# Designs tried in a protein design run: designed miniproteins, single chains, continued (5). Part 67

Each design is a single chain, and the fold is of that chain. pLDDT is the mean over its residues in the fold that is shown.

## One batch from the design tools (miniprotein)

Design m18452
Fold by ESMFold2-Fast:
Structure m18452 (fold): chain A 77 residues (1-77)
Amino acid sequence: LQKKIEEIEKEIEELKKKIEELEKKKKELMEELKKETDLERILRLIGEILRIIGEILDLERKIEELEKELEELKKKL
């Protein structure tokens, strides 16, 4: 049981690191978007930003599920 808890905690930590990397990329793209005046480039940047937001949301959902599993396991200790 304790090993399972430790594995889930490690997985949550890895997912949080991935979210931090994606948020950094999103911030960089948003800064580029503020300076862009070409419509085709603007649309491409918006598309990339939306894709990254989608990935972050998916990872946040996975973390929430793992945190719920972790709470249930801790209650059984």
Scores: mean pLDDT 84

Design m18453
Fold by ESMFold2-Fast:
Order: structure tokens, then sequence, then C-alpha cells
Structure m18453 (fold): chain A 77 residues (1-77)
């Protein structure tokens, strides 16, 4: 993933009012290839709308593995 893509995603997360802790976690997961941009955007939408009630639901709805989904969920709350 390019630094340009990472910076674009980081700006999207900042504009969505997400915490520095969440943004750091999301960027780390993107760099590690544990989530892709589309999965992350879906996860953020699900978290901000309150549709995902827990990490397991976030994992299923966003198509993210349980570990990364839990890390995103825990750093959102």
Amino acid sequence: MSEEEIEKVRNELINSGLSEKFIKTAVELLKEGKVNVEQLRRAVGLLLSGVAKDAEELSKLAGISKGPAKKLYDNFK
C-alpha cells in the first residue's frame, strides 16, 4: 500500500472525528495487510452508525478477521 493511499485514509479518519488511538491502530493494520482500504471504510461506517454492536459483528459485517476487528472495536470505544 502506498504512503499516498495511507495518508488519504488517515485524512478520512480525521475528518470522521475518530481518535488518534483508533487512527494509529487502523494505519498499522493497513500497513500489515491485515485489513484493506475497503474493509476499513466499511468498518468505520459500521462503528460510526452503531450497527456493529461488538467486535464479532464488526468482523462478520466488514469481512475482517476477528483479531483486527477486535483491535479496531476496542480502540473505537
Scores: mean pLDDT 84

Design m18454
Fold by ESMFold2-Fast:
Structure m18454 (fold): chain A 88 residues (1-88)
Amino acid sequence: SAAARAALEAALAAALAAGLSPEALRTVGDTLRQLDPATFDAVLAAAEAGDVEAIRRILTEAFGRVLSPAEVHAVLAAARLEAERRAG
């Protein structure tokens, strides 16, 4: 979803501003380019189920590092809103 993707990009931009390395940025870019649809599908499904633990696991695996709780929370909120919109 556009809203969930925008929230993820905003969270990643905030992490970069907080001192993420250029290597981490490249890894994120590569992951999103190749795995973004599958990663987002899994995050959306976990958000629909309200499974915060699954969301943390999926994002940790996709990025090779644990995102901050605030970043995960932002992604979760955006993903839930989009899942509700899609589910009706």
Scores: mean pLDDT 58

Design m18455
Fold by ESMFold2-Fast:
Structure m18455 (fold): chain A 71 residues (1-71)
Amino acid sequence: DAAAALRAVEEQTIEEGKKAVAFLRESGASAEELRRAAERARGLAERAAAAGVERLAAALQATADELDALA
């Protein structure tokens, strides 16, 4: 089932993103590094939304917003 496989990949990607944000927060990443990471996440969110992958798009947008807030 391709839909189930896509959902599993989405869930893994979302969890990895959460861990990456936690790592950047705990490691004291620079404001420039955080802003660049937020920009990349936002770009990926836009691409995911355009592809109809709404759950992943929402998660990536939340990641971008959190990274911007940490910068």
Scores: mean pLDDT 80

Design m18456
Fold by ESMFold2-Fast:
Structure m18456 (fold): chain A 61 residues (1-61)
Amino acid sequence: SQQQQRQQQIQQQIDDLIAAGALSEADRDRVFQLALQIGQQDPSLSVSQQVLRALREVRAE
């Protein structure tokens, strides 16, 4: 389904961010949940835009 594909794409981008040292494993679930919520609020955003916005919000806490 498109939802499963989007979730996999979000997780892949999170994996890439963790591998690059841009995100800790401890924040994985928080960024994932926020990215999903952001995508539901604005479906026009790309997966990359959803993940980057979620990352920005987590870093602002």
Scores: mean pLDDT 84

Design m18457
Fold by ESMFold2-Fast:
Parts: sequence; C-alpha cells; structure tokens
Structure m18457 (fold): chain A 98 residues (1-98)
Amino acid sequence: SAEAEAVREILRVARELFEAVRPYLSPETAARVEALIREAEAKARAGKLTLEEAVATFDEIVDLLVAEAGRLPPEDAERVARLVVAAKARVDEIVARA
C-alpha cells in the first residue's frame, strides 16, 4: 500500500540520519536511537506500524538529536542541525505524497 511504502521510506530516512550523526552521539543516545529504529522496523515487518506512528518515532529521534546537539561544539551542532533539517524535509515530502 501507499501507507506501507511511506512507512518504509520514513524508516530508511531515520536510519540514514542516524548513521550520518552517529559519530556525534554519546553511547547512551546512540543506543536509544538504535532501539527506537529497531522497534519501529520490527513493527513495520509485522504490518503493525501506522504512518502516524512512523512519524512519531521519527520526531522522537529528532528530539533526541536536538538535545545531543546542545552539548556539541558549535561547528558539530551546526552539522547535526543541517542533517536533521534535511531529513525532516524528506519525511514531510513522503507524508505529503502518501
């Protein structure tokens, strides 16, 4: 379905964002983000993850990354912020065409 494809695309965006920002994250934040992605991926495979839940998971990941960016040197915080903004734009586009 269009919703199932949108859910898969959002999870791909979340995974790509996580891989790009991983070097800037504390081990605790990295573990929490990975757990959120793995749980969402498992629910998606079972056909139990809605589009709304996928977006909510992505937003929770963004909140964790924004909190982490507040602890980084300004140049690294700016890099993380740019990656987050780009990922959010991609998710908004996926949702708009779902």
Scores: mean pLDDT 90

Design m18458
Fold by ESMFold2-Fast:
Structure m18458 (fold): chain A 62 residues (1-62)
Amino acid sequence: NDAEKSVEAGKKMAEEGDDAGAAAGAYEAHLAGTNPEQLKELAKVAEEGGAKAGAYQARKMA
């Protein structure tokens, strides 16, 4: 339940185009109680990387 690690992992996966990984990272970060601002940042990285489902999930949970 390390929210910061989940956000960082999600961003890394998003940059690599791993849409499922980005979405999972966003979900785990949300469950761990991350700040909405961190989820919004993850969503931006996911959109730029083409991880559309990851971006959607992160924005929905922010």
Scores: mean pLDDT 79

Design m18459
Fold by ESMFold2-Fast:
Structure m18459 (fold): chain A 69 residues (1-69)
Amino acid sequence: SMVDEITAELGELAKKVESGEISKEEALERLRELMRRAGLSDEQIEAVLRTFEKDPLKGLEEAGVLAVL
């Protein structure tokens, strides 16, 4: 399902961020696209991205919760 796909992509993104395989800028853009695909509002997307810039793991956690609603 789309939810399963988005959850898997968020998990892979978290691994890449932790390992340094992806830049913060690339991670932000990929996270934006995943949330858009999940049907989040622009306001929800911007809130998650602001959290991610300050605390990447917390931002990914927020994205995951919103994506499964």
Scores: mean pLDDT 79

Design m18460
Fold by ESMFold2-Fast:
Structure m18460 (fold): chain A 61 residues (1-61)
Amino acid sequence: MAENAQRGRDEYEKFLKELEKKYGKSNAKLIEAIIRGDSPGTIEKLRNEALKEYEEKEKKK
């Protein structure tokens, strides 16, 4: 595997952890899918799920 990408593994991992902490796992998954270049349909589904889950969690608190 070509893990020595221009982004650097440490920066990428730190970025994902920051997103997960601030926006939750669903939003981190969405950002990962965008970075990975997943299909528009997959990104749209993940976006809707992340928004709904985030709002539901905030309401429960």
Scores: mean pLDDT 69

Design m18461
Fold by ESMFold2-Fast:
Structure m18461 (fold): chain A 89 residues (1-89)
Amino acid sequence: MERALELIDRAKELAKQGIDAIAAGDLEKAKALFEEAAELFGEAMQEIARLEAAGRTEEAAALRAKLAEALAEVKAYAEPHREKILELE
């Protein structure tokens, strides 16, 4: 459980940094940060699936809730920059 929580927290921070990079006009940096964030979210999802397969459904449910919260936070963080993201190219 702790590993998946760390992966979710790290992925969230990288995604927010990617949004900051887009806001600054640094598309190359944003792409690299988003790719790293996506990999970490993927690893967290694999750990959640492994916990479910092992019958640890309560822990898996808690991690799914944490993942949903992290994704919602990233989406909310991106919303003020949505027009700029669409206009950059």
Scores: mean pLDDT 80

Design m18462
Fold by ESMFold2-Fast:
Structure m18462 (fold): chain A 77 residues (1-77)
Amino acid sequence: SEGQIELVNRLKELYKETGDEEVVLKLIEALKHEDQNVRKAAALALGEIGDERAVEALIKALKDEDENVRLAAVEGL
């Protein structure tokens, strides 16, 4: 799980360097991960990136079972 959080952070850095739209799609997929810490990291990363493709996924994350994931989604919108 920590390795997946590190991957999310690396994907965010990669997007800042390259603007690769596929990184946004990978981060959206990470919002569906079984580990709430990975979903939280993905929501924060998508919020920092600010890509409009993430808006629908972040809205869905507002209904997440984990309170910290929901808070991260609010901050990301």
Scores: mean pLDDT 83

Design m18463
Fold by ESMFold2-Fast:
Structure m18463 (fold): chain A 88 residues (1-88)
Amino acid sequence: MEAAEAARKAALEGKGPEGAAEKGARGAEEAARRAGASAVGAGVAAGVAAIAAGAAGAAGGDEKESAEAAARGAEAGVRAAAEGAGNE
């Protein structure tokens, strides 16, 4: 998925877990916007990615683990935004 791939790549370009969380969130937001998500949907994707990456880092995860968490968060956020639009 575009959002997950972009988030992972952005996170890996960051330095260490902190950089991974920051870049992952930004990548998720950008990927969601490019995929046609609303501003709210893009914000949700960024937030979920940042939380997931931050949690992985806090748990002693390295940059790779944080990058994977960011990618999963981005995918979940974009999907939640799409389903929300369909329900409301």
Scores: mean pLDDT 68

Design m18464
Fold by ESMFold2-Fast:
Structure m18464 (fold): chain A 75 residues (1-75)
Amino acid sequence: EEEMKERMAELILESARRLLEQGKNPEYAQKAIDAAEAGDLATAEVYLDLARSTPEEIKQRLENEKKAEEMRKKL
């Protein structure tokens, strides 16, 4: 199991580093690297998916979450 976790972390790190070098969503790529290095592979996978997403998709998701929070604060 430890060997399997190491292999998963290496694959995530390689993919995230490649995305970071390409300049695609560098903040999310860096967060994926940080999470993988910390051993939190589930969080690393989430950030890796965000790093692979288009800027439009990320922006839309963040805007929707912000609007939901603003609506909750009105209550």
Scores: mean pLDDT 73

Design m18465
Fold by ESMFold2-Fast:
Structure m18465 (fold): chain A 70 residues (1-70)
Amino acid sequence: SLSLEQLAVEARVVSLTAMAYLAIKNKDPELYKEVLEMAEQVLEMARALGDEDTVRHVEEIIKELKKFLE
């Protein structure tokens, strides 16, 4: 069961990274909001699984996104 949950989180991280890149490159304010919300959800899932590497990676994505919302 946990392996399936971990795969789901990993798939979401891949999607999140791609969408974050597009949001930053295109400076799309609607996409920024969607990606930030997705990042926060993935962060919560990673924390629940105790996946510290994924937590750190997603926190970096959130930090990068917030730089472009300011």
Scores: mean pLDDT 80

Design m18466
Fold by ESMFold2-Fast:
Structure m18466 (fold): chain A 83 residues (1-83)
Amino acid sequence: SLDELLEEFLELMKDHPELAERARALAEEARELAERHPQLRPRIEELLREAIERLRAGEDPAEVLLRLETELGILRIQVAVGL
């Protein structure tokens, strides 16, 4: 579920307090986007699962967060312009 994935993502990010505000903002954006556009929920869940796997693999949290922010931003733009 989206909420379960968001909670796991935030739990992994809490060990990086310098990124905490960005991670929380992203979680709020993801939840809002999924609520407004339910058709995007599977893609948002896929992006979160990928991010969680990367964090668990020991990838740089800042790079994982930036990638997720970028992908979510693209989805937000695409839905706004009907793509």
Scores: mean pLDDT 87

Design m18467
Fold by ESMFold2-Fast:
Structure m18467 (fold): chain A 64 residues (1-64)
Amino acid sequence: SDEEIDKLFEKYSKNGKVSREEFIKILQEEFGVDKLTAIKIFRKYEKDGYISKEEFKKAMKEVK
């Protein structure tokens, strides 16, 4: 749900953004996604090396 995605973002984000390192960690630990797939999704949604909350919600729908 969007509520679960919001909580996940709040848990891992720093200064309202998720870095590549945190994003890979989220996908591996919470969703069992391999590192290469996590990097591919990160590159699709990142802007300036970070994922914002809006883009994070879009990325999370890829793994569900």
Scores: mean pLDDT 84

Design m18468
Fold by ESMFold2-Fast:
Structure m18468 (fold): chain A 63 residues (1-63)
Amino acid sequence: GKPDLEELLRLIGEILRIIGEIIDLELQLKKETDEEKKEELERKIKELEERREELLKKLRSLP
């Protein structure tokens, strides 16, 4: 059946939350001077970007 509007809105809300987390981490990365902490931030950003892409693919596959 067609996805419920509430379910669609929840999925969109999750995607927006992840985007916000990525932005916050990218801002932290720009201010960070410690190389080890930069690598940790870059890893976290990559993991969130992969999760965002999975959710976007799910959203695009909905009728």
Scores: mean pLDDT 83

Design m18469
Fold by ESMFold2-Fast:
Structure m18469 (fold): chain A 58 residues (1-58)
Amino acid sequence: LDDLVELVRRGDFGPEGLAWLKEHYPELFQQFDKDGDGTLDGTEQIALYNHLKKLGGL
């Protein structure tokens, strides 16, 4: 949980962060991977960040 919050706080979903998210939260990753290319672009990362902020009440 803390690792996911740290990734979101950094705003830096590098390849390692995206691989970790895909492994541990595959449904969430699939929801925001609208291109189906197996990664999240900047727009998709921002959408995911905003979604997680709403879930956390931040």
Scores: mean pLDDT 66

Design m18470
Fold by ESMFold2-Fast:
Formats: sequence, structure tokens, C-alpha cells
Structure m18470 (fold): chain A 63 residues (1-63)
Amino acid sequence: ADELYQEGKRLAAQGKLEEAVEKYREALRLDPDHREARANLALVLAKLGKTDEAKALGAEGLA
């Protein structure tokens, strides 16, 4: 789980936002409770203009 999250962070830092989304989604598929992966996925989706998808990820974290 963490390995895919670290790959996603590396790709996002390089500006490879679409590839970063894929790695973060894979990390969340293996560990749905990975809060850092969810938060960074939301940020990358917002940067890609997918603000509604980013907001949905934030709402999923509410009790």
C-alpha cells in the first residue's frame, strides 16, 4: 500500500498528474483507509480540474 502511495507522490512532484492519480487509486484499492493517499489524490484531481471528484473524496472521510 505505502509503496504505491510513495510512487504517486514522486509522480505528482514530477508533474505527471495523470500517472499519480493511477498510483493513488491503486493504493486506496489496497488500503481504503489510507488518509494520506486519499488527501493527495483529492489535491491532484483538483489540479487536473476534476474538483467534483476531489470534493467527493473529502466527503468520504466524514463520519
Scores: mean pLDDT 74

Design m18471
Fold by ESMFold2-Fast:
Structure m18471 (fold): chain A 76 residues (1-76)
Amino acid sequence: MEFEKELKEKLKGKKVTIYGSITSPVVREVADFLSKFADVTIVDEDIDGVIVEVDGKKTERQTSVEEALEAVYKLL
């Protein structure tokens, strides 16, 4: 709960870009979660997993929703 609250505060008003296959469950879940707090754009790319960009900073490629969200939090 603290993680989600802190992520919301840090992402408010920021632009978020998600790179990955639009048909991937991981990409869709990450996009759905982050869209609660930020303006999210999905770039459909043939990548195994997901990469998230916030204000020009990119995460490493992650293959699970939990790891992707943790990477976004660590980026902020």
Scores: mean pLDDT 79

Design m18472
Fold by ESMFold2-Fast:
Structure m18472 (fold): chain A 96 residues (1-96)
Amino acid sequence: MSPLEAFERFVALVKELRPERAAELDAIAAAVSTLSEDEAFETLIALASRVLAELRRTDPEAAERLAEELLRLAEQIENPEDRKRFITAIRITLEV
């Protein structure tokens, strides 16, 4: 999948775990849709890492579920370098 498709799937996953953040996430997704694929991917890495780190502090069970889904999502990223970067970012966040 493309970086923009990956971002949309990430947003859907976080909305499932945190429905109260749906409006915020929809606004971010709308903004990201105006960006280039590279900028959308950088935003995905940054936001996914922040959300995962936040969940690790507040809800470890939800963090584990999100991490598993993000790793499955990463496997579907078409660009091998982008896939590796995303997996690395998730793993680093899990060690913090």
Scores: mean pLDDT 82

Design m18473
Fold by ESMFold2-Fast:
Structure m18473 (fold): chain A 90 residues (1-90)
Amino acid sequence: AEELLKKGREAFKNGDYETAIEYYEKALQLDPESPLAPEAYFLLGMAYFKLGKYDEAIKYFEKARQLAEKYLSPVLKEMADYFIEYAKNK
C-alpha cells in the first residue's frame, strides 16, 4: 500500500494525474482501513481537482476529512476543509 502511494505521488509530481488516481485507488483497495487511508483519499481529491473534476474531488476530500477526524489528524482535516470550499466555488 505505501509503495503504491509513493508511485502515485511520483505520477502526480510529473503531471500524470490519471496514473496517480490509479495508484491511489489501488492503495485504498489493498488496505482501506490503513492509517494512510486519509492521506490516500486527500491525494485522490487533489488529483481529481487537477483534472477539473471538482465533484469527485469534493467527494474524496470529504472522505479524507472524515477519516482525519477518526485518526486525529487535524492538519489533514483542515486541508481537506479548505479544498472542499475551494472546489465548491469553481
Scores: mean pLDDT 81

Design m18474
Fold by ESMFold2-Fast:
Structure m18474 (fold): chain A 95 residues (1-95)
Amino acid sequence: VSEEELARGMVAILMGVGELLAKQGKLEEAIEMYERAAELARRNGLREEEAEALTKLGQVLAEQGKLEEALKAYQEALELDPDNEEARKNLEKVK
């Protein structure tokens, strides 16, 4: 198993924990998990995984009413993965 494969697995775990925390209303803790996932993906050149983490981060930021921060996260996600349908739709909702 390569470092990249290990990083991808760890990103998936952080994303899953973030989703569970967000569903429980623990938005600050969910943000921390998604930020860690995005940073790990970025360090390992995992553009698609970084875009997904930023999209989830934007969703939680929007739920907290941090719309400008959410907009920025979605824009960064689309720069990394222009085909990310979820980021595109969420960007339109916070404009």
Scores: mean pLDDT 86

Design m18475
Fold by ESMFold2-Fast:
Structure m18475 (fold): chain A 81 residues (1-81)
Amino acid sequence: ALEEALEYAKKAIEAARAGDLEKALEYLGKAIKAVEKIPDEELKARVQAYLEEAIRALREGDAEKAIAYAEKAVKLIEEAL
């Protein structure tokens, strides 16, 4: 769950940096699904909030903002591992 969410969030960042916003959205969606399996409700809520903000930024075409939010989610997951 945590490792899966981390992997998809990192792939979303790579896709966004490459300018592939469609792939970035796909990976963020997979990261959110993986996060739903996290037993820590507070960690889950915080990671979900950052991933949802990253999706919002991608829908607005703001890849830099999306990367920043996805990186915040990655940091929270890595600190929990």
Scores: mean pLDDT 84

Design m18476
Fold by ESMFold2-Fast:
Structure m18476 (fold): chain A 118 residues (1-118)
Amino acid sequence: GVSLTESGGGTVAEGGSVTLSLQASGVDFATGSVAWIREPPGGGGVGVAGLSSSGTKTTYAPEVAGRATISKDVANNTAYLNLTDLRAEDTAVYYGLVAPGSSGPVLAFGQGTTLTVV
């Protein structure tokens, strides 16, 4: 079975920065693609960032482009989302998603980490 744990949220001042972490067991980030989605207090999950299985292609939502960096540390089986210049609109529960490099993505979600920007 796959287990994902998001961490790094909390209450952060507007204009500040945060690094969210996604640790995995039962799945290998060396061969999987990684994505971050967020659910604002009003509901409706939206994609934030994506990183290809090769690590060579990144995608970012327009709302975070230029402020977000997605990365992975294969040796520690951990993925990261760094957000800078935080805004009230970044307030959300953030979820990590992993799809293995095999055909037919097995989506795995953790329990989420809550970011509140004040």
Scores: mean pLDDT 81

Design m18477
Fold by ESMFold2-Fast:
Structure m18477 (fold): chain A 79 residues (1-79)
Amino acid sequence: STLTARLVGHMIRLVGLQLEGRLSPEVFELAKKGLKAVNEGNYEEAIKYFEKGRQLARENGDEDAARELEAMIELVKEM
């Protein structure tokens, strides 16, 4: 689906940030848990994980990651 393809695109960008050392491991773990929840159809749980990841990314100054996670939250809300 278009929404799933866009969600995967944002996750690929988070992987890019991690490979550049520009993403905290804790934020990446929350993003992975959120994506797993989406794959299981648990959209409310997915939003919860992405919200926690976004908050932690902002606290760490990972503004690029926070923007990616915000986009992922909005995409899951449309599912």
Scores: mean pLDDT 88

Design m18478
Fold by ESMFold2-Fast:
Structure m18478 (fold): chain A 104 residues (1-104)
Amino acid sequence: YEEKIKKNPNDSKAWLNLGNKLMSQGDLDKAIEYYQKAIELDPNNSEAWLNLGQAYAKKGDLDKAIEYYKKAIELDPNNEDARQGLALLLREQGKFDEADKILS
């Protein structure tokens, strides 16, 4: 129920900041947990979806990383970090034409 997920933006930002701290420390599993909490509180936070994608990319789960980068771009088409991250993963998979379309 979407109305129940409208939460205090400060709470979402606090979870996002905690996730970022854990990401910088290399604790990818806890970072993912806290980014998921941030998204639960604010599902339109493109930065949280981007950071979740980056965490999965670092874990080697490229399919999840691509999924979450696409979500970040869907919410904010001008999110250059998400576009570059997606393009890099697509190039690593040999999908050069798809990568070029993401960056154009």
Scores: mean pLDDT 80

Design m18479
Fold by ESMFold2-Fast:
Structure m18479 (fold): chain A 55 residues (1-55)
Amino acid sequence: MSMEELLEELRRLKETAPPGLKEQIDRVLEAAEEGLLSKELLERFLEALRAQMAA
């Protein structure tokens, strides 16, 4: 999966997330777009976020 695809997936999850998670997603999106996060870190965050939203 490309970095662009990961960012789009994160934006999609943000649309359905509760307010507290939306703020966390926004911060991660900003960090990733500034090049502060590796692709691997972003993938791990997405997996953790999906697990949290599924619970």
Scores: mean pLDDT 78

Design m18480
Fold by ESMFold2-Fast:
Structure m18480 (fold): chain A 59 residues (1-59)
Amino acid sequence: LDLAAITEELRARFPEAQIEDVREEGGVLIVFTRNPAAAVPAIQWIQETYGVSATVRRA
């Protein structure tokens, strides 16, 4: 996975979530966000697009 490209695409698609970074830990994508409440659509998009588990952490 190209985490930098995913981070840029999430920022473009879901600017309301204020995505700061995306990391991979143990096969799970961790999405760092300043607005976790707005990040649910971004998490669902990752899971649907890449078929990987994803979760959110407050930046």
Scores: mean pLDDT 83

Design m18481
Fold by ESMFold2-Fast:
Structure m18481 (fold): chain A 81 residues (1-81)
Amino acid sequence: DKVARAVELLREAARLAEEAGAEDAAAVLREDAAALEADPEGVLREAAELGGVSVEEVEERLVEAAEAALELARRLLEEAK
């Protein structure tokens, strides 16, 4: 389940961003994760329509984007220590 995976990654990224003192980034990541969990079909469909791509392609890019957010959050935390 790519959506569930992305939600998990975004929540972990939010936790690390908050620990790093990036409260605004953590809030945005939490909101994105909550939106995806509440209405994954609606969020993915809207993104696919706006991007002119398939829902499957959005799901693949979503996981990649969530992984990138997590890596950035880890870097911010390392720099904060």
Scores: mean pLDDT 79

Design m18482
Fold by ESMFold2-Fast:
Structure m18482 (fold): chain A 63 residues (1-63)
Amino acid sequence: VNELIKELKELYEKYKSGKISREEFAKKVAEILKKLGVEVDPAYIASLSEKELNKLLAEAIEK
């Protein structure tokens, strides 16, 4: 769990810094969320605003 959360934070940092595309970010975030028990379509993640993405990530990490 801790390693998945760390990976999720690293992906978000890379996305915010422009090191990865929105599509690549969405795909990798969806895989991590799936491992955390949250099944989300990568296309759905790619369609979210920054605010919605932050909410989804917070909900996946906290219960």
Scores: mean pLDDT 75

Design m18483
Fold by ESMFold2-Fast:
Structure m18483 (fold): chain A 91 residues (1-91)
Amino acid sequence: SLEEKLAELKARLEEEAATPEGREKLEKEKKEAPALIKEAQELLEKIESKLSKEFEEELANKFLEELLKTGSLLEAYKKLIEYLKEELKKL
């Protein structure tokens, strides 16, 4: 469920924040994330005609799964961008 994935993410982020190396990684990702967030938002605007509740839930699940798998906000956004680009090609 979404709640379970969010709980896992919270626990993982708390573990990373507990170490100096993890905090440095999180700060670097925080600086690099805005550019990827902007690209993802622009792609979402282009695909708006396909944004059903089911598709939105699929996007949220794919994003959280990648984030949990890699532990990287940057990798999660890159994966989301790739997925959105492939969906746009099908339009």
Scores: mean pLDDT 76

Design m18484
Fold by ESMFold2-Fast:
Structure m18484 (fold): chain A 64 residues (1-64)
Amino acid sequence: MLSPEAAKLVERARAAETPFDAAAVLTGMASLLAAAKSAGDEEEAAAYEKALEEIQRIVRELEA
């Protein structure tokens, strides 16, 4: 399950009108993933990895 902070980052990416705005949330999501891995929370880390994939897909779609 995504934290409320991570869920807000995904929503911001989905609402983005430019690839730059969508890419701006990648750093925040990467930081959350790093924290989950440091805590040993494999389920949380997997959820954040999927969220990063979705954000990266949104960036690519906006760049097209």
Scores: mean pLDDT 79

Design m18485
Fold by ESMFold2-Fast:
Structure m18485 (fold): chain A 68 residues (1-68)
Amino acid sequence: MLEAVEANKKLFETTAKAINMPEEKVKELEELHKKAIEAVKKGDREKMISYLKKANDLLHELMDEHEK
């Protein structure tokens, strides 16, 4: 699962660069991935999925802002 979280983080970093995401929002995504990694280390798969879902929701919100 740690490998999956790292792959997801890399994908989000690539997308953030492509859409020129604000630094503050990139930091929020990084914090969510950090919490997901910590959940993996504790064996809490449900919390990991929850944090990754929040990161995905934030990315979608930022993509809507980029359109404008």
Scores: mean pLDDT 73

Design m18486
Fold by ESMFold2-Fast:
Structure m18486 (fold): chain A 97 residues (1-97)
Amino acid sequence: MEEELIKKIEELYEEILKAYEELLENPENEEVIKKLEELAKKLIELAKEAERLGLEKAIEKLNEFVEELSEKIKKHKDEVFYKALTKAQGEEAKKLL
């Protein structure tokens, strides 16, 4: 039971990461945004199920993935901003930095 839930959490996290990578390639892709929203809802339902059943290992895995995802979002947000700035200023920006 708990192992099956953990497997579902891991599979869902991999799908979220793939969708997030697609969003980074095209930030205005509404289809990918919608997919991420649907995946997030599934993750919330799995979290509620893990808490309802008192499955500590599944809850720990969910917390770990949420922390990892948050860190990736922060890193990519800075990288996307830097790339946008560099693209706008071209080679001149790289020489000034």
Scores: mean pLDDT 67

